# Designs tried in a protein design run: designed miniproteins, single chains. Part 46

Each design is a single chain, and the fold is of that chain. pLDDT is the mean over its residues in the fold that is shown.

## One batch from the design tools (miniprotein)

Design m1572
Fold by ESMFold2-Fast:
Structure m1572 (fold): chain A 92 residues (1-92)
Amino acid sequence: SSIVDETVEKVQKLIEEIEDPKAKLEAGQFLGMVEMLLWLLLQGKISVEEAKKLINESAEKLIEKYKDDPKVVKIIEEMRKIILETLDKLEE
C-alpha cells in the first residue's frame, strides 16, 4: 500500500535523527511492529481500535523509558502522531 510506504518512510527519517544507539534501535523495533500492524489491518485481521491501542501502549513505554531525553521523547511523539494519522485515513 502506498500510504503504508509513505508512513514508513516518514517515520524512518525521524528515527535517523536519534543519536542514542539504544533509543534508535528500540524506535526501529517500534516501527517494525507498526508495519506488521498496518499489514494485519489491511488484511482485515485486526481492528483500527486494536492497532491504535498497541501503538499507543508501545509509544508510551518508549516515552517513559527515555523521558530524561527530551529529543528522543519528541521524536517518539512525532512518530506516534504520523502513525495515528495514517490509521485514521485507513478507517475512512
Scores: mean pLDDT 88

Design m1573
Fold by ESMFold2-Fast:
Structure m1573 (fold): chain A 100 residues (1-100)
Amino acid sequence: MLRITGSFASTSVEDDQRFWEAVQKLIEAPPTRTEELTITKDNAGEMADTLDELAEKGYQLVRMDVSRTHPMDPANNQYETHHFTLVSPEEEEPAPRLPS
């Protein structure tokens, strides 16, 4: 299973909602193979687009954590970074590489 980790800054409720909609699709996919990949995006919208593509490929969310990226401002709770881990479905044997 491919384990994908990523982060984005929470800057708007609408972008966060798009991200969570993409995440929900990933939760429904059964995990079948483990690999690790890290993805970072500047905003939730771009991350949601990426996660939608991964959901269509059958990736599943297994973990979600929230952390702060900027420790100096008392308003930092509005700029929390979301970290997530996804797993991919097991691939059927890939088509033979080359006929001999």
Scores: mean pLDDT 56

Design m1574
Fold by ESMFold2-Fast:
Structure m1574 (fold): chain A 79 residues (1-79)
Amino acid sequence: LREALEAGLEQAERDLEELERIAKEITDDERVREAIERMRAEIEELRRAVEEGDLEALRAALGRLIATAKELVELLEKA
């Protein structure tokens, strides 16, 4: 499970890099880039929580990532 979560986080990081590239082509809204950068930091936070086995930190980081993802979707819907 831990190895699968770590692999999933690596894939998410790569997907976020691709999303940033696409976002630069479709919108000039700096808030979209800021949301993507926050998601990148939150993925890093999740990775550390997984590595440390800290369930409380994992739940908190996941909650923040979900909130930022919702904000990003709303920004993209208005673009």
Scores: mean pLDDT 76

Design m1575
Fold by ESMFold2-Fast:
Structure m1575 (fold): chain A 104 residues (1-104)
Amino acid sequence: MRERLRATAERVIAEGRESDPVLYALARAVLAALDGKSPAEAVANAARALLEAAAELGTSLGDLLRRIAELSGRPPEEFLRMLTDDLEATGRLDTAAEVRAAAA
């Protein structure tokens, strides 16, 4: 399963941000998370990938999370809370603060 998910993410990234910028950002986050050696590292890697993707797309992290939420039918504040809570729980306070600032 991980190999198929990785291959799909790599294909979406190769197709470029212009085709589907939200799917591109999500694919980058998934690929970064898969490279994590622990759940904590996976969350930190995903957070960094989302911050970088938002910057590349010329959008706020908040707007990007809102669009991702629309794909899953969940509220965007739930994703932000989960991400920042996991970062803080693992001692990544600076990254959590950066994510909150970028989403505001």
Scores: mean pLDDT 77

Design m1576
Fold by ESMFold2-Fast:
Structure m1576 (fold): chain A 93 residues (1-93)
Amino acid sequence: ATPEDEERMRALVEELYTGERKPVVTEEEREKAREVARKLAEELEIPVEGLAELLKERYEFLLELRENNSEEKREEKAKELEERIRKLREEAR
């Protein structure tokens, strides 16, 4: 990937987590991101709304990692994510 592609991808991820529209993101990329999110939610057997909340929390954690780049914190957050996914699956029945 080119540096420009990485910047656009980062902006797309930020837009999905925050809801703020970024001018460098194209409508085609937004549509593909929505399809990927829907498919991921379906594979995880959770509601799409639940996935959006998880992605937002993950984005906030990634921002914190820029200041505290610790593998131990990454593992703790990964376990919290797994537990939340499991609870969302049980709520979905």
Scores: mean pLDDT 67

Design m1577
Fold by ESMFold2-Fast:
Structure m1577 (fold): chain A 62 residues (1-62)
Amino acid sequence: ASFTLPQNATQEQVIAFLEANREKLPADQVNYALAYLKANPQATTEQILALLNALGIPVKLE
C-alpha cells in the first residue's frame, strides 16, 4: 500500500510515521531509515522521500 505525507513533512513526522507503521513495513528497511533520520537531522524532505522509496517503502507527498 502507498502512504501519504504532508508536502512539508518534518523529520519528526516521518519518524512518527515509520514507528507507527513498523509492523506493516519491512523491519530492516524501517530500522535503516530511522537510523539515517536520527543521524541526519538536516536531511531535506526530498532526500527522505527518495531514501524511503529506494528502500521499498512507497511514500508520496500530498
Scores: mean pLDDT 78

Design m1578
Fold by ESMFold2-Fast:
Structure m1578 (fold): chain A 86 residues (1-86)
Amino acid sequence: SVSSAVQNRDSQTLTDIGNQLMNQGNLDDAINVYNLAISIDPNYSRAWNGLGLTYSFQGNYDQARYYFRRAVDLDPTNVSSRYLVK
């Protein structure tokens, strides 16, 4: 059986790749990689946060807010999305 730790590691690696693509300005590729990370572990808050940041860089603030809210729901200590808490 595949452990949740292995799934979390795959989602972490994909999220790190998404972060690299976002920082390079490859926003569409970053979105695709973050969505893959979420498909493996939908509870990995950092992938949701990465989508929020990427959509905000695209100027798609409604989508950014949706993903940041999801990230905060999963991890309220995530400072990048805390502005949606209350």
Scores: mean pLDDT 79

Design m1579
Fold by ESMFold2-Fast:
Structure m1579 (fold): chain A 104 residues (1-104)
Amino acid sequence: LSPEMIEKLRKIKELIEEAKKAIEEGDMDRARELIDEIVGLVGEASQMAQDDPSTPIEVIMELGAIGTSLATLLVVMKKAEIPKEELIKFLEKVEERIEHAEEL
């Protein structure tokens, strides 16, 4: 992966940790803002991956899936209350998938 891609994925992981902290503190408005920012950065990372012909297809697929899942979560969070434990587990799974993409 390019240095710019690695830096963007690192920023995404930092924001995920901040979102998890906001959820634990009960600050759901901040959590939604952070998740919205993460969706934007994942979209940028996905575009960078698509524009670089040396990027493995698996990375492109993984970033696309992560972006769709997070965008869907953001919509659900605006319409329904999700248990904090489930939100944290979802974000942990996303972080694990980003770490996997970094190793490809």
Scores: mean pLDDT 82

Design m1580
Fold by ESMFold2-Fast:
Parts: C-alpha cells; sequence; structure tokens
Structure m1580 (fold): chain A 93 residues (1-93)
C-alpha cells in the first residue's frame, strides 16, 4: 500500500539524515555518502509515490554525487548516478 511505503521511506530518510549529519560533523564525508546511498537504495526499493519525498532523495543524491566527485571515488560516482537514473524512472511513472 502506497501510504505505508511513504511512511516507511520517510522513517528511513529521517534516520539516515541524522547519521549523515553526525558523520559530516565528524569529518567522515565518505561515511556520510555511504549512509545516504544505502538509505536511497532502501527508499527506491519501496517505490514511494510522495513527490516531495522523492525530491528530497534526488537533492541528497545530487549533493552526494558532487562530494563523491570531489573525493575522486569513481565507484561511488557510478553508484549514485545509477540511483539517480532509477529515481528519474520512478518519478516519470
Amino acid sequence: MDEKRNEEALKILEEASKQVEELAAAGDLRGAIEVLIEAAKRVLELKPTDKELLEGVRRGLQASLQAARALGDEALVAEIEALLAELEKLEAE
């Protein structure tokens, strides 16, 4: 049911946001990116329909993409780009 998927997705993003802030404050940018990637994967598997929630995921992935590029981590860049493509496909439905 879409309502339950949106609720579960929001809970995942709220928990991930807290962990990302804690890791970023500690200077662990790679860890922050990995937490956001994991959260985005879990959220996209739920196929949420809330457009505001999907927009939040998109913005987070775009920020992580810029950070991964700054780190020179091509594997993280490729993983984030794949997630952005899946998100765009879901938003088009």
Scores: mean pLDDT 82

Design m1581
Fold by ESMFold2-Fast:
Structure m1581 (fold): chain A 85 residues (1-85)
Amino acid sequence: SALDQLKAELEALLDRRVEELIAKGHDPEFINRGRQDLLQALFDPSSLNVEDDDIKKILESMIKNWEETDPKMAQIIKEIWKAQS
């Protein structure tokens, strides 16, 4: 499906970005937690013990942060979120 393709592209871009950040000296545990949190907020928000409005704010913040570093990543996140709404 289109959503499965967007998810695969996001995971590939996240894996590449995680590798780049770790290679630059960022803490692997911190970076991998950020990756996990993003995927959980996008694909399994019901597992988070927070309200829907808080999930929206978290995702909007994450999208804004990615827009500054990787606009293609931010666009894919937006498309996945829109497809799941």
Scores: mean pLDDT 76

Design m1582
Fold by ESMFold2-Fast:
Structure m1582 (fold): chain A 72 residues (1-72)
Amino acid sequence: SFAARVDEERRELERLVREAEELLKKLEEGDLSVIPQLKKVIEEIRALGTPEGVIKAKEFEDRLKKILKKKE
């Protein structure tokens, strides 16, 4: 049903957002090895095709860019 699909999309978004936050925290602590996985999680958030997912993916991309620029 539509309601069940919306609930599944919300739970998946919450899971992926949590993963992205943990990877960003590790990156801020100096673990550059997490960058490929973080990029993959951001793309998975975008791939959900929801307006909230698109907004969250952009926010995480902007945060990633800021961290990488600070390390220049």
Scores: mean pLDDT 82

Design m1583
Fold by ESMFold2-Fast:
Structure m1583 (fold): chain A 75 residues (1-75)
Amino acid sequence: MLDMSDPRSVRAARRAEEAVAAAARAVEGIEDLEERERAAARILVPVLRRLAEEEENPEAAEWLRRQAEELEALA
């Protein structure tokens, strides 16, 4: 769990939310909810893994990697 009192953790969470919004925008044309969810996960997983690789804070990087792993398990 991220320490949300740390600005670096808040920044990591914000970047993850921006990635989620971008994935949602990319799949907005898909009307089937399950297909949309799977398509969004396929877009989002590599983005979250890249954010984790670029993140210099180890706890934030680990959190981003876990978010990607959870989404990958649902795909």
Scores: mean pLDDT 78

Design m1584
Fold by ESMFold2-Fast:
Structure m1584 (fold): chain A 100 residues (1-100)
Amino acid sequence: SKEQREELLKLLEELEKKIEEKAKERKLSDEVYKAVHLYVGGYLLIKFGEKYNDEELIELGKEALKIAEKIYSKLSEEEQKLAEEVIEELKKYVDELIEE
């Protein structure tokens, strides 16, 4: 619906701002930023799709996660640990956004 689309766009905008803040705070490299961005964006799409029973959004989110995992696997061990820490913080943020 139009209302669901507007809700999703607001959540995506808010998540984007939070990702940008974390990227600056943690001084993420471009590759770490890309992996984090795709992972938490995909996670948001899955959670939002589950909330509204939108299978196409869930599948889109799963594809984003696959791309993120591929990028993640090519990162150094230190970059992987950093990405995991940031992803876990942002996943909690997404859960809070969706629950409201």
Scores: mean pLDDT 88

Design m1585
Fold by ESMFold2-Fast:
Structure m1585 (fold): chain A 80 residues (1-80)
Amino acid sequence: MGVRRLLIADNLGRIANAAGTLGDMDLALKLSEAGGVLVENPTDESLELALEGGRAFDERDYERAAEIGKKLVELAEKIK
């Protein structure tokens, strides 16, 4: 398993937690679904977005993390 897949998976979990903290359960569920696609099909764009979203979560900027999460969901829909 590549380091890129692990980093995407870990940061997607943080982003989903940010969505859950904001009460956006629909986004949290979509991120769980998108995570399977993004982990199987890692791209430089998905890795960069996942790292930025995870960083936003660490800084407690949950709104920014959730916005990045929406972009990751959109990217997963284009990849599937």
Scores: mean pLDDT 84

Design m1586
Fold by ESMFold2-Fast:
Structure m1586 (fold): chain A 96 residues (1-96)
Amino acid sequence: MRTSASTSSAIQILLANEEPDWVSELRTKAKKEIKEKLSKGDKEGAIEVRINYYKQLLDKAVEKGYISKEEAEKLYKEESEDIKKRVEAGDTSVLL
């Protein structure tokens, strides 16, 4: 089966519905750290926090059987490249 970019959004919605406390805690912690990094001008650090947050969501999705490890690796690479590209272009909305 083919995995698309829209699958990333579906995974986040599924995890938020099935593991709301875990997702809420992870997201809140990541957003706080990202805002702190951005306030210091540390865009690279903010990108790393956002990518790590996404990796944790993918790892949980694999654990839950929503996607394969191969699909998770592909999504991680695609999202990481997209986040870096957007932030370098001045669009920090992807981080929040």
Scores: mean pLDDT 77

Design m1587
Fold by ESMFold2-Fast:
Structure m1587 (fold): chain A 94 residues (1-94)
Amino acid sequence: SQEDLVNEIIEIYKEMYKKLKSPKTREELKKLIEELQKAKENKDSPEKIAEIVEKHSILVLNNAYEEKIDEETLKELVEKLEKIGKLVREMLEQ
């Protein structure tokens, strides 16, 4: 279901938030989690949820580069974002 996919996306972002120590990157993840929770409660379209993920994922990556996150952590962040991208595509196909 769309709700199950959105919940899985939120859980991946929460896992990223727990592992990251960079303040600006964490703040963008927090905003993204809050926006996705609101979108879920409002029963927003898959397209709207995809727009939220795309917009904030770009901001998270930009802040990660600016805060000079180590290569290992950045690699894990990219891998989690790729997994989220697959879930978003699955949601858009429903």
Scores: mean pLDDT 83

Design m1588
Fold by ESMFold2-Fast:
Structure m1588 (fold): chain A 108 residues (1-108)
Amino acid sequence: KKQEEILNLLKSVKELLERLIEMAREYGAPEDVIQELENLLKEVERAIKEKVSGEEFIALLDQMIARLEQIRDRLLADNTPENRKLAFEVDVAIAFLEIHRVLEKELL
């Protein structure tokens, strides 16, 4: 059951990253931002395939949060309305991952 819960969370993260990539392309985000989001999507797809769990899963969440924070900071550095909208959506993604990280480490 816990492995199924982790798998469902990873699938939700995959869908969220796919949505962020679509928005990034629509808003004309920097190519480096789009590439990094696509790299994160590949990492999540690998984690699903390899059925990651435990400390490896927590490490993946920590890595994704850190990399999304870098993407947000990169977007805000250019300070366009489109980049601010995309940065907000990235912050929503970070919050989602942080909530699940706390649940996995402290409550599960």
Scores: mean pLDDT 83

Design m1589
Fold by ESMFold2-Fast:
Structure m1589 (fold): chain A 66 residues (1-66)
Amino acid sequence: SAMEEEERKRLEELEKKMMELFKEIKKENPNASMEEVMEAIIEKLENEEDKELLREFVKRAREALK
């Protein structure tokens, strides 16, 4: 369906963007913690929906580490 196709495409674009930002932030701050890197990625994202999705991901990852 069109909705599933658009969602998949958006997730692929977001994943690629996050990977690039992760590499850039980690290169600039090699001693940064994963939490610091994720916060910096969220700050650098321009799209509010992408920021929200990443905040949810971080929240879930944090719960899983308990």
Scores: mean pLDDT 74

Design m1590
Fold by ESMFold2-Fast:
Structure m1590 (fold): chain A 55 residues (1-55)
Amino acid sequence: MLSQRISQELDLPQEKSQRIIEAIRAGGKLNREIAADLDVPVETIEKAEIIVLQS
């Protein structure tokens, strides 16, 4: 499961990982905006984006 993989690699709760995946796949927002919305560092969103795109 992609959300579980992101949670393990980035040390995030699975719920946050799922929201990050949904935000990246929906598009329309910059990584910094997703980071602010979910209270996660922008670097974490950038790493998650790489994992999502590789899957």
Scores: mean pLDDT 80

Design m1591
Fold by ESMFold2-Fast:
Structure m1591 (fold): chain A 84 residues (1-84)
Amino acid sequence: LEEEIREAARRVAEQLAWAARHDPQGLDQAYQTQLQGLDDMKPQLGEQKTQQMRDLLDQAFERARAGDVEGAAEALTELAQLYL
């Protein structure tokens, strides 16, 4: 399970890094969509958990924009584990 999550996170991180270079507007739209999703789930997750997830989402997109695929994958892995 953990290995599968890390593999999936890395694939997503690679796609985000690619989008940062070739489709930065699409990347911004994806980021806003994810933020809205977290806000919509706030009543179920609670304020603290939602804020932690938002911080990890910010880290993932920031690292992807910088071309740091491994850093982005790490943040995405932590984000996914908060859903478990």
Scores: mean pLDDT 83

Design m1592
Fold by ESMFold2-Fast:
Structure m1592 (fold): chain A 84 residues (1-84)
Amino acid sequence: AAALRAEAARAFAKGVAAAQAGDLDAALAHIDEAAALLEAAGLPDLAAVVRTLGRRLAEALAAGDQAAADRAAAELDTAVVAAL
């Protein structure tokens, strides 16, 4: 479980980096990978939140909308804290 959570965190970080570089397709692929790893770790509710809020974060970052990115990141952080 701990190893899968660490892999999910790395996949999510790659997604954020791709979104910041403007590669939305790569960002969404990495976010979906992170969510799948969270499902494998036994955290399906968190996986659903990562898919929804992670997608919103990636789209905001790729668009240069820092205010929307900050809101999505804050909501995602709240969900992660609640799940752990």
Scores: mean pLDDT 83

Design m1593
Fold by ESMFold2-Fast:
Structure m1593 (fold): chain A 72 residues (1-72)
Amino acid sequence: SMNNLLANLNNQNQHLQNGQSLSQTLRDSGRRSSYQRAYDAAQQAAENMKDYSPQMSQVLQQTAQELQQQAQ
C-alpha cells in the first residue's frame, strides 16, 4: 500500500513539473512573440508615417529598435 501511494505521488509530481516547465516555456515564448509583434507593428507604423511626419517616423524607428532588443 505504501509503495502504491509513493508511485502515485511520484507520477503526480512528474505531471506537475512537466506542466510548470511547459508553462514557463510558453511564457518565455509568448513574451518574445509579443515583443516581435510589437516590433513589426512599430516598423509598419514608422513606414506609414514617413511621408506625413519624418519626426514621428524616426521616433517609431527608435521604439522598434528597443522592442527588437527586448525580443532577444
Scores: mean pLDDT 70

Design m1594
Fold by ESMFold2-Fast:
Structure m1594 (fold): chain A 114 residues (1-114)
Amino acid sequence: KLAEALRKKDLEAVIKESEAFLEANPVPSEYNPYLVPVARAILERDFEKAAELLEKAEATLSPGELRPLYAAAGMVAAFLLFDTESAMKFSVALARVATPRELEELRALAAELA
């Protein structure tokens, strides 16, 4: 459903689906190699690529591995909508669920896109 929202460029649906997933899956987070690629694709507005990467992640990964990815997707979607409140909320969630490695990779991505 999140991948479908991305393909439709429905960033409000991305925010809602990300929040719903995080609330439904309160499990410990695990490292996810798709987090940075998906965040990059959304920030570059390549929603088709983001949806394809997310579909691959959802087919192969556990809820714990998907938690940081959903938090990052919600954060960057909120950022693109200028929804500061949701962006802050997902940023706090991401800091709590992402591993140090994922946070370092996201910092490097932010530096590349600045």
Scores: mean pLDDT 77

Design m1595
Fold by ESMFold2-Fast:
Structure m1595 (fold): chain A 115 residues (1-115)
Amino acid sequence: SAEELAEKALAAAKEALAALEAGDVEKAIANLEEVIKLVRELEKLKAPAELLRPIADALEEVLALAREKGHTEVAKKAAEAILEVGKAMLASGDVRSGIAYVLRGIGDLLDIELE
């Protein structure tokens, strides 16, 4: 179900944050790749934005911590995941939130790449 996939995506995002706090970059990236995979499935299901917002919030925390700690690869993966959340929100019909998160993800990816 969309709810089960959203719960798994949120859990993976929280595990990415915990791994990053512990300095486990490889585990953080693996969990972010799982978030991207699950969010792409949520997009196919047109999951409501209410299920997607907590995932976006957790990913923003991962991105902020990755930037603070200088973990560029984790920051890029978190920004990619935020972009995928934006795409899923667009598919659900939340066009304003979807556009905002897509632009944020693209902007973050561009900013990180130009550093």
Scores: mean pLDDT 88

Design m1596
Fold by ESMFold2-Fast:
Structure m1596 (fold): chain A 62 residues (1-62)
Amino acid sequence: GLEDIINDNINQIEDEIKKLNLPDEVKQQILDLLDKAKKETDISVKINLLNQAVDLLFESSL
């Protein structure tokens, strides 16, 4: 279902985040948000957590 597709995409994002040259603390915060998103059953909350992770990644990459 849609949840499985989103979780597969989260797994791909996690793998890419692990390869980036970011401070360990920032990398861990992003990975923690992605892990929470993957475990969340409410789709709206899941998307919100994913957006928070992406926003933090974007801010930290500039």
Scores: mean pLDDT 82

Design m1597
Fold by ESMFold2-Fast:
Structure m1597 (fold): chain A 90 residues (1-90)
Amino acid sequence: MAAEEAERAAEEGARKAAEYGSKGDEEAAEKAAKEAVEKVREAGASDDGVDDVGQKIGLAAHYAKAGDKEEAEKAVREAGEAAREGVERA
């Protein structure tokens, strides 16, 4: 998996986690986050990169649950950036 694919996987996972979080489906949000983190790890991201992606996905779900769409979208973008950097620096 290329860095671009890791970035896309992290953003898609963060968006899904945010959507489930906004609906109060904590289990589905956690599952989406775990699946995204595993895809980023499979792409060869560093341990630090994987941890950063997980943190940003968690923030996206948190802000979406709080109704802060702007901060949630920012966290989604940051998750993608962390995934790309994690693969490129590995």
Scores: mean pLDDT 82

Design m1598
Fold by ESMFold2-Fast:
Structure m1598 (fold): chain A 103 residues (1-103)
Amino acid sequence: SARKELEEEYEKLKEKLKELGASEEVLEAADDIYKAALAYLENGEEAAEAVLRAGNEVARTALLATQGDAKAKEKVLDILKEMHIKAGADEAALEAAKAEALA
């Protein structure tokens, strides 16, 4: 089920963010993304865009929290990419978001 997979991916994201020393604010942002994604899942087409927008905000915040740790940065981006793919996001949009986050 998409909902169960999304829940499992967000739990993995939170645990990885904790391992990277993420602040309480970053963890709260991850919870907000999860809630937003769940709210939009029932609307199909809108869900992927909502997850991408929310995911970009968390990615930006998490990357700031890692302060240039290249391994931590890559792990966060990989987790977010998998999460967005499971939500049905367009792969080209994910590549664009990743390029922006790495710039």
Scores: mean pLDDT 59

Design m1599
Fold by ESMFold2-Fast:
Structure m1599 (fold): chain A 66 residues (1-66)
Amino acid sequence: MEEILKEAEKYLKETKEEGDRVGPAYKDLVDSAENAYKSAKEGTEDQAKINLRAIKAETEAVKKAN
């Protein structure tokens, strides 16, 4: 569980950093990743794994937009 949350936090940080580079057009992706991380932290381990996959996808989308 803790390892999944640490990985999710790392991807959330990357999403925020890429969002800052791309600008306000990607705020919704950053907000979505932040909400997914919060849900992962408060949820079950299985939910954390699902939310981690969502955060990874959002990070990749922001990076490709650059």
Scores: mean pLDDT 69

Design m1600
Fold by ESMFold2-Fast:
Structure m1600 (fold): chain A 119 residues (1-119)
Amino acid sequence: DEEEIKKIIREELKSLTLEELENLNQEKLLEVLKNIADKLKLSEKEKNVFLMAFSIIINENNLKSAAELAKVTEEDVKKAVEEAMERLDIKLSEEEKEKLVKILYLFIKELVEKLKELS
């Protein structure tokens, strides 16, 4: 359920300060993502791919601030999930991949909205 996912994401994002959001504090963002994955009951394989995919989005797209996350497309997220699977040698079903793409894209959108709220 998309609304349940958004609720969990918004609750976890309350732990982030404006400074942590603006500076894309990867360690803190990965901690938040890990908590989201745990609350959504992602498998260990799904969680590992999920966290790696986010790291790929930040590092491979040369994002320097959370405001640049507004440029990230759902296609970029899908490519990051596929790249994470290759790097980790983890096989996920199409359903599992689609689930991770949806959650991660919703997370990025909610991050951008939170940044606007705090600015």
Scores: mean pLDDT 82

Design m1601
Fold by ESMFold2-Fast:
Parts: sequence; C-alpha cells; structure tokens
Structure m1601 (fold): chain A 80 residues (1-80)
Amino acid sequence: SRPVAETEEERREAMKLLLDELIKTLIEKGKTTREEIENLIRNRRYDELVTLIKQNLTDEELQEAREAAGRRFRERLAKR
C-alpha cells in the first residue's frame, strides 16, 4: 500500500517479507527445496522464482501470504 510503504527501503522490506511467506508455503507444500530457492536468490533469478510461485500456489494461498506479510510489515513500522 502506498500510505504504508512510502520509501524505496520500506517497499523493498515489504517485498522481502512477502517473498519469505510465499517461499515458506512452497517448501511446506513440497513444490521446491530451500536449496533451490537459495540458488535462485543468489543468482538474482527472481523472474524464475515468481514463475514457480505462480505455477504452484493458488490465488487463495497468494492472498494468505500477502496478508501474513502485511501483518509482519506493520509490526516493523510500529518501531518507527
């Protein structure tokens, strides 16, 4: 949300939290491994990671991850 993530640093943190939740769900569903995800991140293969997420997660799971990430982001903003 624009009112919540006003700076580029805040936007990067929000995206990181969202990716963490999506990755956790993928691993828990057995669709990927921690090693595969670490390799994609290390090589800046974010487009491939996004494709993996889109192919293996439902819209409902994506929304749940977004809501969880949003809660974590708000908790971090509360420290301002």
Scores: mean pLDDT 76

Design m1602
Fold by ESMFold2-Fast:
Structure m1602 (fold): chain A 98 residues (1-98)
Amino acid sequence: AVDELAERAVREVEKLVPLSEEQRRALFERTRRAAEELLSQEFASNEELFRAVERKAEEIREYLIEEVGLSETQARIAASVVRAELLAAGLEKLAARQ
C-alpha cells in the first residue's frame, strides 16, 4: 500500500522533473514515511485530512530543497505530486471507514 503509493508518486514526478538515482531513492523513502504516518492516523473530517496532507507536502518540499538539492520549482512540482497521492489515499481510507 504505502510502497505502491511512494513508487507511483516517484514515477509521476520523474515525468516532470529529472531525478538522479539518489534523488529518486530519497523521494521514495520520504514519501513512504509520510504515507505510513498519514495512513496510520484517524481523521474526524476531510478538513483535518487536508491540513495533515498539506503539512506533509510542505515538509517534503523543504526536504527536497535542503537535503536532496532540487530547485524551488522542481521541489514544488514534486511536492504537489506527492500531495495529490497522499490526499487520494487519505480520502479512500476515510470513505472505507464511513
Scores: mean pLDDT 86

Design m1603
Fold by ESMFold2-Fast:
Structure m1603 (fold): chain A 85 residues (1-85)
Amino acid sequence: DVLENNLAKKEIDPELDELAGKISEYLVGVDLNYKKFLEWLKSLTKRPADRALLQTFDKNKDGYLDLEELKELAKAMGVPSSVLE
């Protein structure tokens, strides 16, 4: 059943998608969109403890990282604030 999902039509905030690209380019060397970046993070956090860390940064427990939560997570991963501007 379709729950009004519309990922192909500007559903993700432009700043969120842009930050994901900057972070992934810095860490991986390729600019990924938000969804691809989350997939990469999941592959990186295969252990339960690392996965729990990501959930901790998701303040509302929605499964989505907001702009501020994404910045905090990136800093925790060693990404400098200058990349997140």
Scores: mean pLDDT 64

Design m1604
Fold by ESMFold2-Fast:
Structure m1604 (fold): chain A 94 residues (1-94)
Amino acid sequence: LPLPPEAVAFFEEVVKELEPLAKELREKLADDPQKAAEILADKLVELLRERKPDLDPRTQALADIVIEAIEQMKAGVPVQEISDRVNPRVEALL
């Protein structure tokens, strides 16, 4: 299912902001991809929380889902369980 144009534009902007950090982490933590992923996830949550108030309601809801998914991954919830909870919620917003 295609994302709304507003959500696509927002997440593309967030990805572009994270690209320099992602490249740095690939060089510095090439032997520890899990640690690199955790640092990127923390920065993503920070950016989403900071930008959320200025977004349209549907994109805000999508940002909340992403934040919750990252927090659940950090809490040790299995990826499959997170996916099973996230996918229906994302589909309901499209």
Scores: mean pLDDT 78

